# Ledger of designs, part 28: designed miniproteins, single chains, continued (5)

Each design is a single chain, and the fold is of that chain. pLDDT is the mean over its residues in the fold that is shown.

## One batch from the design tools (miniprotein)

Design m16947
Fold by ESMFold2-Fast:
Structure m16947 (fold): chain A 89 residues (1-89)
Amino acid sequence: MSREELAEMVERGAELIVKAAELKKKGDDFEADVLYGMALIIRAVIRLAAEDPALGERAVKALDEVEKLAKKGDLEKARELGREAARSL
């Protein structure tokens, strides 16, 4: 997985995490859990397929922080962090 592909995966993962948190807040627990599961698969793919392991680790840590912020209700900070992480790869 190239830097550009890695950045795309970070953007997709961050969007899924934020959408999951929004759904959870609305009480749509099943749909939220599905999207969180998809974001876990994205992190697994990054770990397995990153051409640069250091960029892969940074991408996974960024998505973990996005999820932490989103679960706290800091949805805008979560989105901003996801975009900045993708851009900084």
Scores: mean pLDDT 87

Design m16948
Fold by ESMFold2-Fast:
Structure m16948 (fold): chain A 69 residues (1-69)
Amino acid sequence: SSSERELLRAFLETIRQAVRAYKAGLISKEEAEQIMDYLLREARRRKVSPEILEELERAVREAREEMEK
């Protein structure tokens, strides 16, 4: 649904901000991981469609990979 796509966009932006803050030395890796774990739990709690959840899980995996560089 459009509301789930809006939620996904907000969560993806939050992930991007967390990665940027980590790379800038403003937050720890543990704090960035806590933010991403919170977003995944929140998406599951809201029972978003499997497609939206898969997109979010992919973004989290890519963010983790980016933080290892």
Scores: mean pLDDT 88

Design m16949
Fold by ESMFold2-Fast:
Structure m16949 (fold): chain A 65 residues (1-65)
Amino acid sequence: SAEAELKAKAAKYGWTPETIKQMEEQIRLNEEKAKELEKSDPQKAAVYRKTAENGREMIEKIKEG
């Protein structure tokens, strides 16, 4: 199953299913912070947006192997 494959790949990178969920939550929080800061501090908003993008790429690489 997809869940079993994800678990196996997570073990290779030292990530558990719990850690992946935390990573997904962190990506969402960074996206929200970027939206909040977009008008008041565009530079900080850009940093949060890039952090979320890097997180998504990392999760994709784990799923791909």
Scores: mean pLDDT 78

Design m16950
Fold by ESMFold2-Fast:
Structure m16950 (fold): chain A 67 residues (1-67)
Amino acid sequence: KEEEFKQAIDRMEAALDEAVAAGDVRRLRTLKEGIQKLLEKYKDNPEIVKRLQELIDRADAAIAALE
């Protein structure tokens, strides 16, 4: 269960890195929205919340740097 979640997180990190490299703000916003939905689902799990919040923070920083 957590192993599958870790793979999903790693894939989201790779997708964020690709969107940053491409300067694709629309893709970054779409990825952020998907991560926010996962945060709502897992809000009672602090380890998952922390990991998802780190991804949102990375997306926000990338969007701010590109805009």
Scores: mean pLDDT 78

Design m16951
Fold by ESMFold2-Fast:
Structure m16951 (fold): chain A 95 residues (1-95)
Amino acid sequence: SAEELIEKLSTLDKETRELMALSLLELIKNNFKIIDDVTKLAVYALGGLLGIEGENTEEHLKKTIEYLKKIKEELLKYLESLDLDKDIVEKFYNS
């Protein structure tokens, strides 16, 4: 469970927890880039498969990108609200 994972991670020393947090933040950041690229490809492919005219496919793509942007912004706000080292959060935003 999530609770068991949190308890187990809390038993690690501070230095190990910070290194793991940095690795997980980089993983999350990289996954958002992959999700954006895959979603763009999927929307175009689906539009073609369903016989949707290009103009309508472009509109759906724009709406999907805006939605993904909002999800990313909300996640970053959440991470910033946690009692994490400010340097870790800033590295996630800027790298």
Scores: mean pLDDT 65

Design m16952
Fold by ESMFold2-Fast:
Structure m16952 (fold): chain A 91 residues (1-91)
Amino acid sequence: SIAELLEELVELLVRVLEAQLQGAPQDEIEALGREAEAVASQIPDDVLQRFEQLFLELFKKRYKEGMSPEETLEVFRKSLEEARRKVLEEL
């Protein structure tokens, strides 16, 4: 389902940023990114575009310059989860 694909995409995107913050090997980060791209390719283009638009609007509103890596990860996660919730409400 679209809801399950968006949930998987959110989790993978969070894992990519978390891996970067933990200093994981570049190959591991790239592998997670490829998994996220594979999931995104299964989501209808209009749904994915709306999800991305909502995420960017929410993240830009919540992100503040000078946030710690941990604060940035939390804002990123919350923005992705809120964007998923909102796009599903519009379906």
Scores: mean pLDDT 88

Design m16953
Fold by ESMFold2-Fast:
Structure m16953 (fold): chain A 78 residues (1-78)
Amino acid sequence: GSERITRLVIGFTSTNAFLTADTMKKKGLTEEGDKLLEDTRKQVKEAEELNKENPVEGYRLAAEKGAEVWKKLQEVEK
């Protein structure tokens, strides 16, 4: 069901946030990287909780954070 797709998106978002934060730390942006990880952890936890009662909103939160993380990765790779 949609709840399984949301769990996959949460997993990918969390992994990408970790990789992005690692790249940021290598560039000396340690505090920004740690903030990205903390903000991602909070939002994916909210998405997991919403996934049980409102899978559409759970998916939306996970996907929005995933897009934000991807955009940040593109910025730090420059």
Scores: mean pLDDT 81

Design m16954
Fold by ESMFold2-Fast:
Structure m16954 (fold): chain A 62 residues (1-62)
Amino acid sequence: ELDAAAARPGYRRARITYKDGKVTVEGPLPPALRAALEQGALSSPKDGEIDLVYSPEAAAAF
């Protein structure tokens, strides 16, 4: 659903990488979501990569 949905024009894509208890973000994120990641609220207990897709309406929030 990530790359297929993100292929739509106007959609924004960001990638969150969880590795060794570290969270790295690539691409545009809403400030609130970035703050939550820094607080560890959204940190996954497992390593991996998560792609986030924002509709144009959601992207207007940041």
Scores: mean pLDDT 65

Design m16955
Fold by ESMFold2-Fast:
Structure m16955 (fold): chain A 90 residues (1-90)
Amino acid sequence: MDGQIIQQSLSSLSDDDQSRVQQIMSDGLSQVQTYARNQNFQQAAQTAQQTSQQVSDLLSRNGQNDGAQAVQTLGQNVANTYQTLADINS
């Protein structure tokens, strides 16, 4: 359900803001994958949370509060997963 809310909120943004979100997410995902591949799960968790906060802030500034909250929740869940992996593998 959160994914649908996020997509609806993103679709409500201007083309410029959608492009900005896509760049933030692309850069963030690339960094998370790089850190995770190097078993730097703590940095992967921090990067996932930071990326989600940037997207959430942009959505909230555009009045998309439900999408902002959903992105924040998703980012926290991803960060928690990587923190758990850090505890297991480090």
Scores: mean pLDDT 82

Design m16956
Fold by ESMFold2-Fast:
Structure m16956 (fold): chain A 89 residues (1-89)
Amino acid sequence: SVKELVDRLVEAADELIETLKGKDPELAQRIREDVEALRKAVENGDKQKARMHAVGLLDLAERALEKYNHPSAKRLIELAEELIQAIDE
């Protein structure tokens, strides 16, 4: 379900934020802001905003993967892609 995907995405994002907060606090903050915006969009049933923030998180996670190669970045990419697909179905 979309709720299960969002919960898993939040877990992956939180793990990535913890990894980044000492190395790249600006990227960590941007991920945190997009996660909160995504959660609010999903809670409000705003499908278009949820999609927009999922795409934003995908872009940020890809940047984190290129720089840091952390497993949580790969997981966040996969979950963001799954969420976008679920929204577009």
Scores: mean pLDDT 87

Design m16957
Fold by ESMFold2-Fast:
Structure m16957 (fold): chain A 82 residues (1-82)
Amino acid sequence: DDAAETARVRELVQEIVENSKNLKEALEKLAELIENGVDPDMAMAAFLALVQRDSLSESERLAVRYALEGDAEKAAEYLRNL
């Protein structure tokens, strides 16, 4: 609940979304942020806020769900295997 950290995570996620060719690449880069110590709930909340109009595949939904449940390792593994 650090507003500055939340803003920074949002900027990182926005850069990922803007610089990724597709949703799969964006999710792979999000998995890398989580692996590098970014809070998975914060990263996923920022991602969903930015891409709330996009439809997710079943695999992508499972990856997001695992991240929201705090299973960052499982989310990252699932995203990397997409």
Scores: mean pLDDT 67

Design m16958
Fold by ESMFold2-Fast:
Structure m16958 (fold): chain A 102 residues (1-102)
Amino acid sequence: EIDQIRKILEEMKSREDAIPLMFPIPESLPSAYDRVPNWLSLDSIEQRIDSGEIKSLEEFEKELKQMLENVKTLVPESSALYQRAEKVYEFALKKIKEIRES
């Protein structure tokens, strides 16, 4: 299962839509950490996989949903960041579903 999670994460990181999600919150976003103290980048999700905090597809999906909800808290639906985060999340959910239905 962990090898499958790592493969999904690498495929997510390879997408252009994932670029703004790979890094910490930009310092240019005022009060972003006050609004979203538990910001999750794809790199922080990878670190949680490596530390054993994410052990299953279900836990991985929950972390990805939290990443998306964090973006939705910071930016409006018209934002490129919001739209890109949704695309990356939908891609990951499709891959998770394919594994579960195998």
Scores: mean pLDDT 74

Design m16959
Fold by ESMFold2-Fast:
Structure m16959 (fold): chain A 85 residues (1-85)
Amino acid sequence: MEQVETWVEIQRLSAEGVRLIARAQEHAAAGDLESARRDVARAEEVLKRIRELGKKLDAEGQKTADALAEVLERRIAEARAAVAA
């Protein structure tokens, strides 16, 4: 039960992180760098939670959670670079 609940939460957080990065990119394109930076910071908090929750999963679940975290981390880095302009 806890494994399923943890995985469902990781999925929700992953979707939230993707949404925050998309918003950051939209704000940056509009010239709202302050809002873009705030959305990037929130995405970094989401990434941290995914990594913490991943530690509660079995070995196979941890590998999958780590892979999702790595993808989100790369996207955060790209959004950060766009905001730095």
Scores: mean pLDDT 83

Design m16960
Fold by ESMFold2-Fast:
Structure m16960 (fold): chain A 70 residues (1-70)
Amino acid sequence: SGPSLTAEEARAWADRIYEAIENGDYEEAQKLTKELAERLGIELPDNPTVEEAKSLAAALRRGADIAAAR
């Protein structure tokens, strides 16, 4: 089966990444971003930046919002 997150799961992942960044816990944000990318089958750099983590989380929120609107 392809990578599948519910809208709720996608928002939860995005929220966790944003919370880690907001708290200045960049190691946790990087770890969460890597785990999410692995689950979704997305290739990331070995050391994703905070901006890359934010970009992935924002894309995930947008995808969840679109899915929930249908």
Scores: mean pLDDT 76

Design m16961
Fold by ESMFold2-Fast:
Structure m16961 (fold): chain A 68 residues (1-68)
Amino acid sequence: SPARKAAELGIYNPTALAYAVDLAGHPEAGREAYNALTKEHDVDKAAEAIERAGVAEQAYEMVEKLLG
């Protein structure tokens, strides 16, 4: 899923993922995803946060641009 792909890229750079989700209008979901990856090491929880926010595709496209 796009949310899973975004979360996996976030393992490489969790700050870029949090920024991408914040730019999509969901700073709280960005922080939840960041904490899931950095504090809990839970990529599924990070993906769930992005999916609940409804911005999975936008986050994935933005984080790819930030990392590429």
Scores: mean pLDDT 86

Design m16962
Fold by ESMFold2-Fast:
Structure m16962 (fold): chain A 80 residues (1-80)
Amino acid sequence: MEELKELMQNESVRVYTAAATRGADAAAEEARRAIERMKEAGVSDEEIRKQFELTAEAIARAVGEEAGRRVREVAEEALA
């Protein structure tokens, strides 16, 4: 459980960094890769949704609303 929590935090930081340094399209691409890695590691779809909801909100507040929205859309599509 702690190891999966660390993985989710590290992936969220990667997505946030992509949004802050490379913009909304890069954040969306990193979010797709992050979700794939978390699914491969055995993180549940519910936990991934919760983590990306928090990540998208943090990006929207600190980087930009468009980048946060794009990250949320990627998570909604990948977990639909």
Scores: mean pLDDT 83

Design m16963
Fold by ESMFold2-Fast:
Structure m16963 (fold): chain A 100 residues (1-100)
Amino acid sequence: EEKKLEVLRAAGEAVRAIREAASTMPDPEKAQELIDRAVKAAQRLASAIMNDDKEATRKAADELVEIGREAAKLSTDPEAQQRALEAIERLRKAVEEYLK
């Protein structure tokens, strides 16, 4: 289904952008924590989509968006901040489209 694939693609891009933003953070332990949380949230999102569980999809997507916002705020690179914010906005829109 096209909308499901769009969410999965957007989630993968959000994780990539979060990893880039986290790599610019001064605290490597906090950076790794955010990366681990993002990967787990994306895995939960993929599982929810595969099970056609719209409530679980919304929860996992909201979690990944929140992690992305935290990574962007803590990033010291303005370009990495912007890419992370753009990636989570694309994810948010893809999830809204899927949940219609």
Scores: mean pLDDT 89

Design m16964
Fold by ESMFold2-Fast:
Structure m16964 (fold): chain A 97 residues (1-97)
Amino acid sequence: DTARDRILARLDELRARVDSLIDRARSLLPSASPSEQSELNTIIAELDAVKAELDALRAQVEAGSISVAAAAARLAALEHEIGTLESRLDVIEARRA
């Protein structure tokens, strides 16, 4: 099933992107102000939640317990959330320049 295989590949890509963003957020913590530390910890917590949702969706797709259409819709929503969290990290980094 090529559509299923594409969804699984995209889930793996987004999972790697989330891990990269968590590492990026954690790298900013040692030099962050108390306000920035609060923002970064919130972003890390939200990224960890997205990571759990990606892992759960991957398991559902592998088990065949979700339709391709429903999986694609959830994947699009998670990708949008990841983009929002990345933008929030970009704003924090820009404020430090």
Scores: mean pLDDT 89

Design m16965
Fold by ESMFold2-Fast:
Structure m16965 (fold): chain A 99 residues (1-99)
Amino acid sequence: ELDVAIKYLEEQRKKLEENLKKAKEQGNPFMARFYEVELEAVKAALEALRQAKNEGDSPLTAIQKALDAAEKVIKEKSPYDLKFLSTPEEVLKRILEKA
């Protein structure tokens, strides 16, 4: 069920928001920017996953759309060719294997 994947990404979003707050409080602009991009990527993946679920897409198609959305955010907003930190990819794949 895609609901499990969505719930897990919501939990990851919350952790990233907390990490971003800590990085800003510590005055670390590099880590703050890193978490900002990662957080936007997770939000994009969540939106894509929810839309795919509403459209009745297969779990595999939904995951591919979510990963594509996350990678697009990283490519557009990161000045570096940074691969997504595997958070949605590993998480969504692991959850689907158990669903």
Scores: mean pLDDT 72

Design m16966
Fold by ESMFold2-Fast:
Structure m16966 (fold): chain A 65 residues (1-65)
Amino acid sequence: SMEEEYVEKALKEFEDLVREMKERGYSRETMEATMNRIVESMSKTLSKELVEEFEKRAKEIIEEV
């Protein structure tokens, strides 16, 4: 679906952003704050299930970086 494609694209963009933030010396706390802002924005238009999927996978991205 278009919403599933949007989440996949957002996750790719978030992974690139988190890698850039790590290289520039930003804290994990700042990465989590950035994730929380994206989740808040998504919650206004996407289903709870899709938002929870994004948050789960975004947390994994932060942990792996």
Scores: mean pLDDT 88

Design m16967
Fold by ESMFold2-Fast:
Structure m16967 (fold): chain A 103 residues (1-103)
Amino acid sequence: HHMEEERRRRYEKWRAQLKAIAVSPENLERALEILDIVREAKSKEEFADRVSELYGLDKEEILRVLDAVPVEAAGMMAASYVAQGGTVEDFVRDALAAEERLA
């Protein structure tokens, strides 16, 4: 299926990017888990539910980030934070702060 092939190539490229920036194999593993959540999520709501459950974050705050950023972009940004030794909570906090500055 053409759309599945394009999506597969996009995720393969993102995996390579995460490997390049990862501070450790453990951080790479955690970052790849976030990419799997993005890949499996069928909607913003499903993505927000899974991230909220897994990381103990407020679902409404995640949805506010997703109002400004597409799910795939938000997921890749969160994965990049984790790969570099940060957390998903750090990404959400920084994203919400940036939105307030742009408003």
Scores: mean pLDDT 81

Design m16968
Fold by ESMFold2-Fast:
Structure m16968 (fold): chain A 51 residues (1-51)
Amino acid sequence: SRRKEQAMRIMEEFNAGEVAAMVLAGYPRSKVLERARELGLDVDKIEEILE
């Protein structure tokens, strides 16, 4: 599924298991990006993955 592919890309690029799990659980994009920002991750790159 698209969410699984997005979660895998997040894991490969950032090793961010929490953010990847949020994507798999179907969290809104805004909440995923908010959490990525809190964790100091590259929000622009994660936003690109979540397209």
Scores: mean pLDDT 85

Design m16969
Fold by ESMFold2-Fast:
Structure m16969 (fold): chain A 83 residues (1-83)
Amino acid sequence: MRVRVTVFLPDGRAVEFDVESDDSVETIAERIRRAEPSLSDGEAREIGRAAKEAARRAAETGETAVVETVADGRPVTVVATPV
């Protein structure tokens, strides 16, 4: 199931991309890095784990899911909306 993911970074920037609900953390992290190249591989993977969980919840419920995480000691909010 296709899910739109929005990542709200600590500096107030938002990054949007689409994922399949069964995409791997590695696939999602690659998409995050492509959208925001300033992120480290570690930060992208931490955000990717939260994005995978949010996308899974959104796909299972058919509703918007919000997951909060921490990347490099800073708060990151991930919002997943089914499309």
Scores: mean pLDDT 83

Design m16970
Fold by ESMFold2-Fast:
Structure m16970 (fold): chain A 80 residues (1-80)
Amino acid sequence: SALEIGEEMVETLIEIYEAYENKDWKKAEESIKRLAELLVELGKLLGEEEMKAIAESILEELKKNYPELVPLFEKALAEA
């Protein structure tokens, strides 16, 4: 369900934060890929407009707090 995907996205964002703080770049990359996959699955349920709004919100947060992860997130979204 969309709610279950949303809950997994929140958990994945927490994992990204923890990996970033610990400089665990492998875990950060894996979690970013997972986040992009979950976002694509959510888009199939909610539609492209809502998916784009959520993606833009995530990208804004990454640009402010985790700028090194921005290229990884953009690449993962393009490949998902």
Scores: mean pLDDT 82

Design m16971
Fold by ESMFold2-Fast:
Structure m16971 (fold): chain A 88 residues (1-88)
Amino acid sequence: KELEELLEELMKKLNIDREEIERLINMNPEEQKELAEKIKKTLKSPEEALYWLQLGVLLNILRFNNEDGKKKLKEFKELYKKKLEEIK
């Protein structure tokens, strides 16, 4: 539930739909690297950069679907919320 809430907020802020999220999860490392380079060229705010960073880590955790990732995701959610308020 909380994971879905965080994902939904990131989708809303980055204007990404569920289909794009599924596509991003299925990307190989080379495709992810190329996408990251393109995103960096188009970023206009540090807040947007933070959203992409958080999304990337979140998707990586979901992709590997492991217990350690699940625990780190919970910690990352707290840090994400706090840092977004600081950057604002």
Scores: mean pLDDT 68

Design m16972
Fold by ESMFold2-Fast:
Structure m16972 (fold): chain A 80 residues (1-80)
Amino acid sequence: SDADRGFVENVVRTVLSLLEQGRYDDAKLHVESMIKLAKSRGDSVVEQALQEILEVLEETIETGDLEEAKRRLDEIVKSV
């Protein structure tokens, strides 16, 4: 739904901002908190998207490839 996409897009914007600042632990904690929130509310579509964002984030922390991260995160937003 548009609401689900808007929520996921907002999480992506926060994650990208934190990654650009080198705040990797804060980015991971933010996504993990949002996953817990989605689970508590039964938002399975949002939960799946957030889990994919967490995977991209973990890979990006290891590689430092922000351009690939931006590409993959945009695809996740469009899938919601």
Scores: mean pLDDT 87

Design m16973
Fold by ESMFold2-Fast:
Structure m16973 (fold): chain A 65 residues (1-65)
Amino acid sequence: DKKIEEVKRKLELAAKTLGVEVDIESEGNKITVTLKNISEEQYKILQDIAKELEKETGVKIELKL
């Protein structure tokens, strides 16, 4: 779905801007983002972005370390 693709793209862009590696998977209305080599501060920023995207879109986002 275009909505899921849009959310994935925004998450990829955010990770690229922060300089972190991510692996992004989707299943139904859920997106799972696996994070590699990330600081606590970078994680918090991505978590805040994910929460806003969930609020805007209704898509569920899970961040994994």
Scores: mean pLDDT 82

Design m16974
Fold by ESMFold2-Fast:
Structure m16974 (fold): chain A 108 residues (1-108)
Amino acid sequence: SGLNVPTKDEILEANKLIGEASEKIEDILREAGASDGLIGLIVGSVKNVIRAGVLNKMSDEDVQEGADVVGDIIESQLNSLGKPEAAEKVREIVKETTKKAIELNKKV
């Protein structure tokens, strides 16, 4: 009986948030002509940061720092491929998803 185990409802809400963000990011990257490998890398990175932040009850600062690092990597990768519009759209989704993840951690 651990006091810091996420509830079933918290797990479901985290998975919903991750799923919604992943679909939006995948759609943007596919429209931009990104490879399946690049899409998988980017989506996997976003999923890992949000999942760790929500399910491990990370601090707001740690969730934001993790999201900023992932956002910087995504932006750099997409800009290097000549896809700055896709980089901006993905960064906005990561920003909004991070905000929602922080709000989930505040709900008891």
Scores: mean pLDDT 78

Design m16975
Fold by ESMFold2-Fast:
Structure m16975 (fold): chain A 61 residues (1-61)
Amino acid sequence: SEESQYVREALSLMIKTFNDKLDAKLAANPDASGRQEIEFASESLNEGGEVGKKKLEELLK
């Protein structure tokens, strides 16, 4: 549906912004163990906006 297309594009933009912000965080504290958590959070954003937003907020604390 058109709604699904809009949601997909919005989530794609959020994922780009999320990755940029987390790349900056990793640059400040380069711990390799955090990389898998970033990938998991990115997938969560694709699955559902609310779940992804919660995960993003927790990781950026």
Scores: mean pLDDT 63

Design m16976
Fold by ESMFold2-Fast:
Structure m16976 (fold): chain A 60 residues (1-60)
Amino acid sequence: GKAVEEALREALNRLLAAGASLEDAVAFMAQVYAETKDLSEEEAVRAIEEATERQVAALA
């Protein structure tokens, strides 16, 4: 859905801003999407945002 697509776009932007390579950022997002595909849109967005925040913190 649109909200999931927007969350993934924001995740990519945040990971790149934190210093991740494009390849690593895309691989991370593909993994998170695979783990959240069976969730509701609201739960998927929350899970994507939480996983992104943890990964950004790990890169700092």
Scores: mean pLDDT 83

Design m16977
Fold by ESMFold2-Fast:
Structure m16977 (fold): chain A 79 residues (1-79)
Amino acid sequence: MEDELAVAAQRDPDPELVERFARHLLRKNIEVRKARGEEVTPEDVIEEGRRLASQMPDPAAREAAIRAGEKVAEEVKKK
């Protein structure tokens, strides 16, 4: 599942599809960190989204990854 983000970015840079996969990766990252007893803040999620975006050469995919980070951060903030 995690590498599907790279496939989506290369095959068809549909921002919605890239954002969906990035959100899935970010939620999984949050779950793993919480399982370790770590506190995850909205800022941590935004930073992780930026990290994912920095690995994408396609500007549209980069924008979608940043947007995914913002949306997942909003979910964390509403707890």
Scores: mean pLDDT 73

Design m16978
Fold by ESMFold2-Fast:
Structure m16978 (fold): chain A 65 residues (1-65)
Amino acid sequence: KKKEIEEFRKKAEKEVNELDKQSALYDTAAKNATPEQATVAQNLADSYRKKRDEIKKEAEKKEKE
């Protein structure tokens, strides 16, 4: 049971890292874009951060149990 939770956490950490990388890319794109493009890029970055937070929550819940 504990080992299964550890494997789940490792997989979640990989996904969190990928989502963080993507959000950072869009944050950088927003800084270099026109105002219209910056808004779109920022919204995408926010969406990736929201997904990351959901995965973190699920991993923490599994760890807690």
Scores: mean pLDDT 78

Design m16979
Fold by ESMFold2-Fast:
Structure m16979 (fold): chain A 70 residues (1-70)
Amino acid sequence: SLKDEILALLDELEKRVPAELHPLVEELKRAIEADDFERAQRLLVRLSLLVPDELLPLVQRIGRLMKQLA
């Protein structure tokens, strides 16, 4: 499912981000699992400001899929 694809991409992102960002990624996963897309969008925006530049394309891909799910 689209939701499963988003969660898999968030797992991939979590492996590549610094450990201090893991709680934010986990919070985003919980928002997606709860179908709280307003909260998920706010968390994704925060995450996009904190991730290394090389991970921005992955964050943007997650955002595009989330927009389709909402």
Scores: mean pLDDT 87

Design m16980
Fold by ESMFold2-Fast:
Structure m16980 (fold): chain A 78 residues (1-78)
Amino acid sequence: MVLPYVITAEAEPRPGLAKEVEDAARSVPGVVSAHSLQRPDGTVVTSVLAEDEEAARAAQDAVASVPGVKSATLSPHG
């Protein structure tokens, strides 16, 4: 069973940032899908379907490691 999570990343807005964040989250074993949206303030919100909480936390760490990301917060979605 897959579980929904949201990762909120604070960053300076730049071209391709949402794609890089999405690709980082998708690279994590146990992440089934990830979709990222860039906000005008530089925040990138990523919806993640993960096999477990450990995969979701690894996705949060991967997102936080993207150049230009200052912080990443993980929230369960039910």
Scores: mean pLDDT 82

Design m16981
Fold by ESMFold2-Fast:
Structure m16981 (fold): chain A 92 residues (1-92)
Amino acid sequence: SLEEEAVRAIEELLEEAKKMSEEQIEKVLELLKENKMEELIKRIEEAKTEEERAEELVAALLRLAELGVAERVASEEMLEKLRVVIEATRSV
């Protein structure tokens, strides 16, 4: 089902986000700032654990993907997973 595919894609995106370098994270924060998403920047910066930070990074990447700008900061692999999640949410 699309829901099962979306859950798997989210789990894989969380693992990818945990592996992001500080430089990659800074590029995400810069893109969020360009798009006036200060609330998402704050949530990423205030995250107390690597797990919380990964969750906030995935949430930010999903919103950037909905705007069509995630290609600037996400790998081709991450973009495909973001697409699966967005398609599943549109089907509900």
Scores: mean pLDDT 83

